Designed miniproteins, single chains. Designs and how they scored, part 5

Each design is a single chain, and the fold is of that chain. pLDDT is the mean over its residues in the fold that is shown.

## One batch from the design tools (miniprotein)

Design m148
Fold by ESMFold2-Fast:
Order: structure tokens, then C-alpha cells, then sequence
Structure m148 (fold): chain A 60 residues (1-60)
């Protein structure tokens, strides 16, 4: 994957391909779909889906 990112704001999935995330969740970016969206895996739940990049920040 690309690395571990933290969710900066709650995100509610609007389509079946998207993942609902809570602020403070850690996700692994698996692939970049385009400039606005990435496929991620929630580290705690193991669920995968597409989310907007703007909801994520990298963690060191």
C-alpha cells in the first residue's frame, strides 16, 4: 500500500463502493483511483472502499 493515513473528518459513504469513516480512524491506502479518490482499508475493521483524499492526512 501507499501508507497509513488518519481520517480528519467523519465521512459517510454515498455509494456501495465507498467506505464510511469516523474522524481519527486509521486507514491503509491500497491504491490511488484518481486525483480525488483513493481505495483504503480501515485498519481496525478490515473493511475496504473508496474515499475522497481530502478526508485523509499522512501519519509519520
Amino acid sequence: GVGIFEVVEDYVASTPDELTLKKGDLVEVLEVVNLDFVKVKNVSTGEEGIVPIKYLKPVS
Scores: mean pLDDT 83

Design m149
Fold by ESMFold2-Fast:
Structure m149 (fold): chain A 96 residues (1-96)
Amino acid sequence: MSKEEFDREVRRGLADILVALAEKAMEKGDYETAVEFARKALELDPENADAHLVLGRAYLKLGKYDEAIEHYRRALEIDPNNPEAQKLLEEAEKKK
């Protein structure tokens, strides 16, 4: 594995850990902390569909429907066959 591939794999692993921390913050009702962890995950791995999904769900809980919809759409661009992302997008668009 090249150094570039190794560095990318390390960033993806750290992004997955940050997504897990964002999910834990969501479970506690700490939506602002969930936004912080999810944003940090996207700084490490901009194509992380799960990071976009948790960020969207956190924005939805904060009443930021436009931001939630944008991140759900980005998640579907990355993973078009994700049924959770499709459902969350439909639910967010109905609330607007």
Scores: mean pLDDT 84

Design m150
Fold by ESMFold2-Fast:
Structure m150 (fold): chain A 62 residues (1-62)
Amino acid sequence: SALMDLLIEQLEKWIEEFKDDPELAEKLRELLKKAKAAKTLDEVLDVMGDAALLIGEHYKKK
């Protein structure tokens, strides 16, 4: 789906952007695996929510 493709692209971009933060990069890689395994829209939306929360928490610490 287009939404899943956009999510995968965004997660790959964030993994490269945050490669110097190994904990964050690993959590993003786990979300990428979940996104690629997602079979329903609800599963895609859950990964999107988790990614938004993870990135939001990262920026709150700076």
Scores: mean pLDDT 82

Design m151
Fold by ESMFold2-Fast:
Structure m151 (fold): chain A 77 residues (1-77)
Amino acid sequence: SAVEEALKKAEEAAKLAKEGLKKLEQGKVEEGIGLILDALGNAIEAALLAKKAGRPEVAERAEKLLQEAGVPAKLKI
């Protein structure tokens, strides 16, 4: 379902964000930025899928996972 796809993308986004931040801390700037951009793409797609499903709680969970991963949590347009 769209909800399950949204949750999977949110979890992948959080995972990629954590790895990207670790790479940046290690001075691997190119790898780190690439992973963070991939994380943001997955997070945006998760939020759009959650909106289509009419499930705001899924979008909130995605934002929380990103925040826990240390990504700046202002995905508000």
Scores: mean pLDDT 74

Design m152
Fold by ESMFold2-Fast:
Structure m152 (fold): chain A 75 residues (1-75)
Amino acid sequence: SLSQKSQAMQDTIQQLGSQNGLTIQTTVTLGDDYLLVTLTLNGQTLSRRIPRSSSLSLLQTSARRLAQLAITLAQ
């Protein structure tokens, strides 16, 4: 379900944040054919659009990459 996809992305981001001693504010919003993942860390906001048709593994990989970018930019 879309709720499961949204939660899996949020969990992936929160896990990576926790591994780095950081709390990343995360929201996932539903678009017509995409999910919009938005991260806020140390006052910086990053967003990425991912197709709703994407596999769970691709969504988690995209979320992880976005979170890693946010962490790198926060240093």
Scores: mean pLDDT 84

Design m153
Fold by ESMFold2-Fast:
Structure m153 (fold): chain A 61 residues (1-61)
Amino acid sequence: GAVALAVDLLVRNGGLTREQAEEVVRLALAGKLDEAIALLVERGGLSRAQAESAARFIASV
């Protein structure tokens, strides 16, 4: 489903492990966008702007 696709995209494009990508998706869907953004920046090496865009996209799914 859409959650599995979001996890795969974060692993491939964000440089996250599958476990880290699953945590990001869980946080974003729970409305914890600041925590999801922080994890994407710290673990995935994304810029804050990229992380904000990704977290908002995941939350909209």
Scores: mean pLDDT 78

Design m154
Fold by ESMFold2-Fast:
Structure m154 (fold): chain A 85 residues (1-85)
Amino acid sequence: MERAREALARLAEVARELRGSTSEEAEERLREAAEEALRALLEEGFSREEAEAAVAGAAHAAAAGASVEEAVRAGLELAERVRAA
């Protein structure tokens, strides 16, 4: 779980830093951070659907202005909702 949280936090930091950026470099950095977070979640035993939900939730919350901690929480809550469904 620690590795997954760290990867989601990194994704949230990148998403916050790149808010409003449309450069090719910014898109690449965000994609790489999302892929790393997805991989970390899958390695920690999350399903593909749970991992995708967590990544999307964290990135969207961070892009909307949430703190890194809030974005990580939002992502993990979305993954938990997918698991409960």
Scores: mean pLDDT 82

Design m155
Fold by ESMFold2-Fast:
Structure m155 (fold): chain A 66 residues (1-66)
Amino acid sequence: LARQVAEAAIEKAREAGVPEEVLKKAEELLEQGDYAGAAQTAVNGAMSLGDEASEAVVNAMNEVVS
């Protein structure tokens, strides 16, 4: 589950326009098994774009958990 949540966060962050540098860092954390760090990195990247982008990423994560 934690991995799927992190993957959903990264995918939505990419769709929202989060920079490739941030997405690459999140993917590195995901590969290392740091799912919380990967998801947080994706959310932080989206927050830098604005509330709408961060809400989209958080909603994507919640859909996996539900």
Scores: mean pLDDT 81

Design m156
Fold by ESMFold2-Fast:
Structure m156 (fold): chain A 61 residues (1-61)
Amino acid sequence: SEEQKKLENRLKELQSILDTLQAKLDAYRAAGADPETIALLQSQIDRVQEAIKKIEEELKK
């Protein structure tokens, strides 16, 4: 369906964003970034993971 195709495309976009954010977090940790910056990146990652989980649940229907 068109709805399923949109969800699958959004899932791919979110997975790409997650990979980018995880790489950025690793780079920032290696560079000794401050705890506030690390916490903000972790918060963004958590939000993207939550969005992925919701789409995966919708695709199970």
Scores: mean pLDDT 86

Design m157
Fold by ESMFold2-Fast:
Structure m157 (fold): chain A 63 residues (1-63)
Amino acid sequence: GSEEDAEAAGKAAEADALAAGLSREEARQYGEMVAQGVASGKTPEEAQKNGNAAGRAARARLG
């Protein structure tokens, strides 16, 4: 995908993770994973689904 699509998807995922109560560090990592997924040719939806699973797992480890 384009860099703009990847950046937008990552930024949206980071904001979503912060709203869900993840730390800034975890939210940044989640956003970066989503951006990487989109850059690798995944749709934003697919990248976010994969990132959501990782983000929830990270939150479970912290709590």
Scores: mean pLDDT 71

Design m158
Fold by ESMFold2-Fast:
Structure m158 (fold): chain A 90 residues (1-90)
Amino acid sequence: TLTRTVTVKAVAGKVTVSVLDADGNELESHTLGAGESYTVTIPEDQIPVVTAADGGVAEFTVERADGVRGRGTATSSGETEVEFEGPRPP
């Protein structure tokens, strides 16, 4: 089974990182303050959710064990901007 490593940095405000199972049930939730970071490695069938509180901004990266990676930003408006980098990291 493939895993993925998710790293979340709270750039501003409060940021909540939740991990959902394949059925959408919440398994865990962590709240970060500004300047804090959280890293978790989860199975590919689990879903990380990053939510920024009022005035909050979070940056996150996702890297799979096979080398596929992505990054994104989440804001307090509930908007998420995601960028994916090529099929393998350097």
Scores: mean pLDDT 72

Design m159
Fold by ESMFold2-Fast:
Structure m159 (fold): chain A 89 residues (1-89)
Amino acid sequence: SLEEIQEKLLAALEQGLRESGGDKRTALDAVKKKAEEIMKESGDEKVKQAVENLLIAIGHGLLLGTSPEEAYARAKELAEAVVKQMENE
C-alpha cells in the first residue's frame, strides 16, 4: 500500500538522521537505498511511481529544514501530501 511504502521510507529517513547525527546527505542516501529495495522487490509500475514521487517529496522536505528535526518534519509533511494526492487518483 502507499501508506506502507511511506512508512518504510520515513523509517529509513529517521534512522539515517539518528545514526549520522543529523547529516541530511547520509539520511537521504538511506532513503534512496530503501527506495531501490522496494522497487526491486515489486514488479508493479504503480509502486515504482509511488516510490519515485515519495523520494522526490522527502528530498525536497529535507532541504526546507534547517535542523534535523525540522528536516524530518518537512519531509514527513510532503510525503503525507503525496500519499493523499495519489489515493484520490
Scores: mean pLDDT 82

Design m160
Fold by ESMFold2-Fast:
Structure m160 (fold): chain A 69 residues (1-69)
Amino acid sequence: SSELEKLSEEEKELLKRKVQEAADKFGLTPEQREELYELAVRNYEKTYIEGKPELSIENAVLSALLQML
């Protein structure tokens, strides 16, 4: 729906923030941080859980981080 599409942009901003936190915690380079963000955005559709946007975002970032190991 159009409402869900509008919220997805805000969720992408939250994803970016969570990626920044993970990058700081694990000492990632700026390039690696950008890669983590791109992977997390791709993974978000796969990790989407209806009614649980925060958990969906956390799972997307964790999945992306594991792919970079």
Scores: mean pLDDT 74

Design m161
Fold by ESMFold2-Fast:
Structure m161 (fold): chain A 66 residues (1-66)
Amino acid sequence: SMDEEVARLLAEVARLHAEAVELGKSLDPEDQERFRRLAEEIARLVEEIHALRPDITLYVQLSLKK
């Protein structure tokens, strides 16, 4: 079902977002690189959600420590 697929993708975005938030607090260059990769993966999943449900507006806020 499309609704089940969207729910699964939303859960995956929430999981990756929580991981990215923790990595974003780190000043370690390896953690910052992992953060950037996770942010790219989250963006890809958000595009997939929008392709299935264009009526859903999803914003993911991520901040990287400098």
Scores: mean pLDDT 78

Design m162
Fold by ESMFold2-Fast:
Structure m162 (fold): chain A 80 residues (1-80)
Amino acid sequence: AAEELQAKLASLSPNAQRVFQLLLLDPDRELSAAEIAQALGLSQSTVSRALDELAAAGLVERRRGPDGTTLYRLSPEVRA
């Protein structure tokens, strides 16, 4: 893509930037929206919107865990 990572980060909402910074502390860790909400003191709905924004930007990946919970972590391109 022609757009730099810095430009993507600058276009993020403040809540999406906070979620992204939390994931950068442990890039290989998978977290649920509920765990992120607890860690940041945000509502789960606020975190879910932030995660949707990050996923649209290609900055996070998601998968379904064994219990059906959606888990999120930094995309492989960001973790490298």
Scores: mean pLDDT 79

Design m163
Fold by ESMFold2-Fast:
Structure m163 (fold): chain A 100 residues (1-100)
Amino acid sequence: MDVPLIEDLEVSEEVRELDRLLREGKVEEAEELLEEIKAKGESVDYALARYLLGIYYLSQGQPEKALPYLQEALALFSRLLPPDHPVLLDVQRLLDALQQ
């Protein structure tokens, strides 16, 4: 599955580190960092971190695990970002692909 990478988004160092961990297959460390990001508030960084975990699980052939990450990411982005932001379209497109 061809999905956008974090380089397509302006992101914090913590989100960049989470992306790096996922690229290295260090999913447990990435989930620990997600909890640290969440502890700082339900922010754009938290939404991006969930989006990256969703993409990771899709790349591993685990759409059932990806779905809740992408659904919460879309809900957070819809609340925190302008409705014309590209990431909203990207997350919605991925969710639409998972619906069938």
Scores: mean pLDDT 78

Design m164
Fold by ESMFold2-Fast:
Structure m164 (fold): chain A 107 residues (1-107)
Amino acid sequence: MVEEAKRALQEAAEAARALGSDPLTAIFEGMIKATEKVASLDDVDEAAQVLRQEVIKAMQERGLPEYAEAARAFVDELAERAKKQGKPITEVLLEYARRVVEELRAA
C-alpha cells in the first residue's frame, strides 16, 4: 500500500507540474512527504492531522498561503471518506491520486 500510494502521488505531482498547476503540485508533494507517517497511524483523525500539516506546509513553501484553508478542507473531505468507507486514509489517497492522474493526462 505505502509504495503504491507514493508512486501514484508522484505520478499525480508530475502531471500537475506538467500542466503548470502549482496548488495541485503542492498538495501532492505534501501528501508524498506525509505518506509513511500516515500509513503508520491506525487512527484516521491522527493520520489526517499529519496529512493536513504537510499539505499546508507545502502550500506555504510554494508561496501559496491563500490555498491553506482549501487544502485543509480537502484533507478533511478525504478523512470523512475514509471513515464512511471504513478504509485507511492511505487507501483513499491512492484512489484519489489515480483518479487525478487519469483526469490530468486526459486534458
Scores: mean pLDDT 81

Design m165
Fold by ESMFold2-Fast:
Structure m165 (fold): chain A 58 residues (1-58)
Amino acid sequence: SDEALAAASAFTGVDARALSPDELQRAAVRAMTTAGRDPSAEEAAALAAAGKALDRRF
């Protein structure tokens, strides 16, 4: 969803719409390392939903 992609972009600091699912996963890991924290339950749900939205792209 657009909301999940926007939330994923806010967490990772990059435009999630421009990423593949694998790139989104790597960006999320980098964001966690930089922030020194795990995502919240809401951020984790948004990242999962964004990944599913990217998997449906053609």
Scores: mean pLDDT 79

Design m166
Fold by ESMFold2-Fast:
Structure m166 (fold): chain A 58 residues (1-58)
Amino acid sequence: MKSEEELASEAAREAQERRDRGVPVEEIRRWLLEKAKEMEKEGRLFAAESLRHVARTL
């Protein structure tokens, strides 16, 4: 099972990969925010906040 830090790092890497592929920033942000919402529902508060931070800095 991946740690919350590993989950956050993997999501950040995936976001960067999507950006490099030319996926619109708005679409990547929406994906990150939905993923953060799911993490929050699972009690993974650190991962959720890290994903929201990445979304805010896009």
Scores: mean pLDDT 79

Design m167
Fold by ESMFold2-Fast:
Structure m167 (fold): chain A 73 residues (1-73)
Amino acid sequence: SALRREAILAEASATVAMLPLILEYIFTGDEEAKEKVDRIAELLNEAARALAAGDYERAIELAREAERLAREA
């Protein structure tokens, strides 16, 4: 379905957006970067569970929130 594809793409987008923050933590040891990565990972894990349950709207909302946090970092 269109919603399922949108959910998958939203999760992928959030995952890619998180990469610079992961690299910042690896190179600097910045605790704030780690806390943001942990929070984004929690949202993505919840989005993955929603996707597995067929709740595509919930998965999209969670993935978009994860991407927003990643881009604010």
Scores: mean pLDDT 86

Design m168
Fold by ESMFold2-Fast:
Structure m168 (fold): chain A 100 residues (1-100)
Amino acid sequence: MKEAEELFKKGVELYKQGKYEEALEEFKKALSLVPDSDHAMIAKIYYYIGFVLMKLGKYDEAIEYLQKSIDHALKVPDDIESGVLIVAASSGLTAVRNAM
């Protein structure tokens, strides 16, 4: 998990720098190292992938990843961070659907 967490943090830093394509690559690498049972971490990574795709203008893919983020977050209902992700991802879906 340390390697996946480090790649995720690198992706977040690249996202903050506006390096969206590089951020997407690091998030996908992080996702490949996360166990299928870690729904909280998967939801978090999908959430950031969705927002990166929105910044790249890939709205259909962004909707897909934000929906996947919600689906995984719903599998860990006792996790407060996952609850926040559901609200944020749902807001993101509304924003994309209203954008054009």
Scores: mean pLDDT 82

Design m169
Fold by ESMFold2-Fast:
Structure m169 (fold): chain A 74 residues (1-74)
Amino acid sequence: MTEESAREFVEGAYDLGWLTEEQKKKVLEAIEKGLVSLEDIAKLFEELGAPEAAEAARVAATQAEAGRAAARAL
């Protein structure tokens, strides 16, 4: 992911109520330091105690992988 896409994902999770302001702040700081993969973002959400956000990030990571597999099959 780009940093912009990672930030948009975190903002969306916050807007849905899956993150507190403190959790959002910590994840955005990690993104600014180079955390741009959905898998790493999901792991950080788990460490911060945001299970809904972590699950959404894992689903998004799985969909990206499935999309690459589907593209190869076509």
Scores: mean pLDDT 76

Design m170
Fold by ESMFold2-Fast:
Structure m170 (fold): chain A 100 residues (1-100)
Amino acid sequence: MAKEEAEKLVEEGERAYYAGDYEKAIELYEKAIELDPDNAKAWANLGLAYLAAGKYEEAEEYAKKAIELDPDSSEAWAVLGRVLEAQGKFEEAKKYYEKA
């Protein structure tokens, strides 16, 4: 039940993100994580939304959490790569993109 509700919030967050409403996307992903803290996709998407909002420290934290939950998440590795690239860490970013 809680996992199904979390999945719906992730879908709503994705719609908000693609509409450019990063604040709304963050709110929805945070609610999804409250319902299902083990939802790796919600953590990865939260990282992406914080990256889009220019909040690199939070984006890195959430991307790393997603990787801890699901090391095979191409989305999480891609988010971490993009965060490192935004911080000027291009060589480290390349290694993570290879895992994406």
Scores: mean pLDDT 82

Design m171
Fold by ESMFold2-Fast:
Structure m171 (fold): chain A 62 residues (1-62)
Amino acid sequence: SEELEKYIKKGDDALAAGNYREALYWYGKAVEEAIKTGDLELVQELARKAGEAYRKWKAAEA
């Protein structure tokens, strides 16, 4: 959907900017939309992106 593409872009932009919590927020919204459309492969891709954001966030706090 249009919203799904926007949420992914916002997450990717936030991740690139080092705004890891913001990236996690947008990827979370993207996962909700992907589940509604039944795109389980995209859900897995988004989970990997969120995992990357989470790991980078925790590394920045260490």
Scores: mean pLDDT 86

Design m172
Fold by ESMFold2-Fast:
Structure m172 (fold): chain A 87 residues (1-87)
Amino acid sequence: AVEEAEKALKEGKLSEAVKILEKYGFNFDSVDEAIQTLEEMIDKATSEEEKKLVRVGLEILRKLAGGRFPVPPEYQARLDELEKRIE
């Protein structure tokens, strides 16, 4: 459940949170694919549960960008736009 991914993030268990979200169709090995998945999910998000899943996915991407891979400037703009759309 998305709540398990949130708990993992709060506990600093980034790899566990990634594994949980991969079951929802995320691919965090590719920044482009992960961002595209978030953009597609937010377009279809109608419930608080779905919006929560997008927020968790965005937080995972932000943490991965800071630690495991460089995020090109153009992807930073797309992530910022996603944050505006979630609210």
Scores: mean pLDDT 73

Design m173
Fold by ESMFold2-Fast:
Formats: sequence, structure tokens, C-alpha cells
Structure m173 (fold): chain A 97 residues (1-97)
Amino acid sequence: MSKEEAIEKLREIAEEVERLGKEDKNPVTRQLLQGAAEALRKAAEYIENGDFQKAAVYATAASILLVGAALESEDPETRERYLKLAKEAIKAVNEAI
């Protein structure tokens, strides 16, 4: 994945996570998803600026928050979606390096 493709992918994931955070009925899950979206946007900004170490840290933070949101979810499909987004975020950062 190119640097530009990784930035676009992280921004797309952040937008989806932010939308899911607005739709989720659980206030704890909403807070975790909002934090994840912000961390993903910061990861994209750090890749754009060439700071891959900080990008990796923020992508990891977003992944942890998404896993937390999955653990709070009682819906298996929603849980799988959050876990998939966590994996895609880490993959995008790793392929940008």
C-alpha cells in the first residue's frame, strides 16, 4: 500500500468509526468509538508528515479502543465489524512504512 493509499484508508476508517459512534446506543461504546476515530485521524496526519512512529502509536491506540467497543457490544455482527476495522487500521499503517 502506498503512503497516500494508507492515509486515505485511515481517513475512511475514521469516518466509518465516527458514524458508528453516532449510531450506537451504548454510551460507553460511543465514547470508545469517538476516541478511536480521533486517534485514526491523528495516525493519518502523522503518516502525511512522515512521523511513522507516532502514526503506529495512534493506530495502535485506535485498535485498542475498537477492541474495547467490540467487548461492550452484545451484537455479534457489530462486534465483528469493530474487530475488522481495528485490523484494517493496523494493516494500513504497517503497509505505509
Scores: mean pLDDT 85

Design m175
Fold by ESMFold2-Fast:
Structure m175 (fold): chain A 86 residues (1-86)
Amino acid sequence: AKEEVKKLIEEIKRLGKELQEKIRELTPDKEKAEELVKNLEKSTEGVVKNIEYLAEKDPEEAVKEAEKAVEEMKEALARLPEIVAE
């Protein structure tokens, strides 16, 4: 369970980095890109901290929350061209 949570946290961090890179590539306005990246970094950090807290308290709940975060981030990556086009 704890080892599973660690793998999911690594996946979340990896997806967060991919999202940051794609935001920078797809957003022509450099200032807007950096603002979006900073907001994403803060959100990702908060999600990771919450999962780490849950892992100490309830590893099963931590896995569930981590899996949900991974799904949400994968959806965000898929929808990023649509979001940036706004």
Scores: mean pLDDT 79

Design m176
Fold by ESMFold2-Fast:
Structure m176 (fold): chain A 62 residues (1-62)
Amino acid sequence: SAALAAARAALRAHMEGLGAKVKEVYPNAKVTVTQVDDTTLRLTIEFDGKTEVFEADASELL
């Protein structure tokens, strides 16, 4: 679906923006955005031996 693809792109951009803000506070943070399945994206933030994971479903934006 073109609508799902657009929603997924918007969600990815939002997650990358959040990751950029994390790197402003924690310059050594490793930030990764990964597509888990056709609707789900995962934001992984690794810093100081800690890992935070946030998942969101792009279909919720439709």
Scores: mean pLDDT 82

Design m177
Fold by ESMFold2-Fast:
Structure m177 (fold): chain A 56 residues (1-56)
Amino acid sequence: ADPSAEETKRNTEIVKVVNEYTKDKTLDEMDEIARKVAELYQQGKSIEEIKKELEK
């Protein structure tokens, strides 16, 4: 019983999302994406909302 299991899952998903969206990007684009993701998840945004920001 781990009450932070959802947070751990979210953090893992965020790392995977960043890797997925940055695999074909330049270093500058990777940096911007990583920064946006970090900011959004710290604000409590859902993974779907973060993906939406990255896809725009």
Scores: mean pLDDT 73

Design m178
Fold by ESMFold2-Fast:
Structure m178 (fold): chain A 94 residues (1-94)
Amino acid sequence: MDVARELVRQGDELEKQGDYARAALLYDQAARLFERAGDYRSAASAYEKAGDLYLNKLHNPELAAELYRKAARAYEKAGDLESAAKARERAAQL
């Protein structure tokens, strides 16, 4: 989905510029578009990127945990049970 991939690209650029809040918002928006398109692997990756920013740059572990749980569900739908388990474990530790 071109719009979702463009949002990830814009998020990556904002992250490089230190605009972590906007980057995280674009990754979350991209993930939701990937889910609607059935691209669960890309959705999971985008949710993890948003979660990592909330955890490491925005100091919001509660929202990071929610995003890691969303990533885990997306990994399950993609058939990636190992990545799903790891994402759930990351959420549970927060």
Scores: mean pLDDT 89

Design m179
Fold by ESMFold2-Fast:
Structure m179 (fold): chain A 59 residues (1-59)
Amino acid sequence: SIEEAEKLLREIIEEKKLSLEDAEEITLAFINKDKEKLKELLKKNGVSEEEINKLLSLL
């Protein structure tokens, strides 16, 4: 569900201590449901393929 996706995204941002700029870009891609951009940004920030796929499956 979208609520589970939002929770997971927030946990990833907090756990990885992402910069404000990176967090803003990721959040914008999430709001726009731009799965390709979201995947690219998460991968760039060291999020695992498994975590990315889990997040995208909840959208």
Scores: mean pLDDT 82

Design m180
Fold by ESMFold2-Fast:
Structure m180 (fold): chain A 64 residues (1-64)
Amino acid sequence: SDELRQELERALQEAGEAKRAGDYRGAAEHYLRAADLLEEAGEDPRKAKLLRRQAERYLERAER
């Protein structure tokens, strides 16, 4: 849906902003939100899985 695409784009934009600010935990939370949006909509399970993996990477970085 158009609404889903807009919400997904916002989540990814916020993840990028958090990443640039060095807020790795915030970036991970936004990537997880993006994955949740796709999963709840039943759309693109491969992309949702990749976004979750990206979030895991940023969580590990935040714990350093």
Scores: mean pLDDT 84

Design m181
Fold by ESMFold2-Fast:
Structure m181 (fold): chain A 67 residues (1-67)
Amino acid sequence: SKADGEKAAEAAKRAAELGDATGAAVASWEIYKSGGGSKEMAMRAMEAGRAGDAEKAAELTVEAAKQ
């Protein structure tokens, strides 16, 4: 749901503040599963998280949730 996407976006922002790229990637996967945003953007966020880029993963997760 859209509300689940918004919660995932907040979780991703918090993970990025802690430098947790894995946590940000997990939050993007929740958007992908719930349909609370853009699946394509959520996949890009996961790729950024796998590369260790917590800030980019969080930015893409927030953008996915807006769609």
Scores: mean pLDDT 76

Design m182
Fold by ESMFold2-Fast:
Structure m182 (fold): chain A 92 residues (1-92)
Amino acid sequence: MKEEHEKVVEEIKEEIAKVAEEMAKLPLEEREKLAKKFYEELEKKIKEYKLTEEQKKEIREFWNQQIAREVARKLREIGEEIDKELEEKKAL
């Protein structure tokens, strides 16, 4: 049972990382839509496999960390592009 649960947790974490990366590329409305669908699927898997409270906490914390990381990365990229445009405009 433990090995089965550990495999499910790892699989879910991989899915979370992929979804977080995809969400970062989408406009806000599409991000919310994708997040809701994935979160519902995630809750179903957690319930179906009867994961421990510690495993559920690990998955939810990983979700929060990955989403925050990808969103922060995208916002940083946008900020860098704006700064570059401003510097180029000052040089003109």
Scores: mean pLDDT 71

Design m183
Fold by ESMFold2-Fast:
Structure m183 (fold): chain A 102 residues (1-102)
Amino acid sequence: MTPEELRRRANYLYFELLLASGDPKKMTSIEFVEKAIELAEILRELADKLNASPELRQTVDEALKTAKELLEKIKRGEVSKQEALDLFHEFLAKLDAAHRGL
């Protein structure tokens, strides 16, 4: 994918995530977290193609790790609603920082 195609896909996914933000049921759904993981993976590829700073690449990697941890906990039913929201807010903060830096 070209950097322009990656940016368009990232902007589309980011908009979908923003529309779902503020709804705890949507924010903790498997489908929502999978979209968040896809966005983080696209931002990682975009960061590589744009030769982004090591700090920005680390932020993207940390966001991806947090999102994958949240997804696994939700799938196993091992997360409380509050814990899932806390992990999601941590993920979203890192993702927003990465998206604004690209």
Scores: mean pLDDT 76

Design m184
Fold by ESMFold2-Fast:
Structure m184 (fold): chain A 72 residues (1-72)
Amino acid sequence: MKEEKLREIERLLEEMVEALRRGDWEAAEEAAREAQRLIDEMAEEYPDDEELKEEAREIVGRAQREGAAVLA
């Protein structure tokens, strides 16, 4: 289910940001790697779903901004 995978990606990226706040680089890397794997899996399963791709990009962009703010 598309929504379930998007929620899982969002959860993993939240774990990444929280790990960065703790200074746990290894945990942050693991969470980011797992999220990327799910994003790639969704891209393969729904290659023509531009709406899904845009929603995934927004989730990733949000996590990148939060991570950058933590590291600043």
Scores: mean pLDDT 78

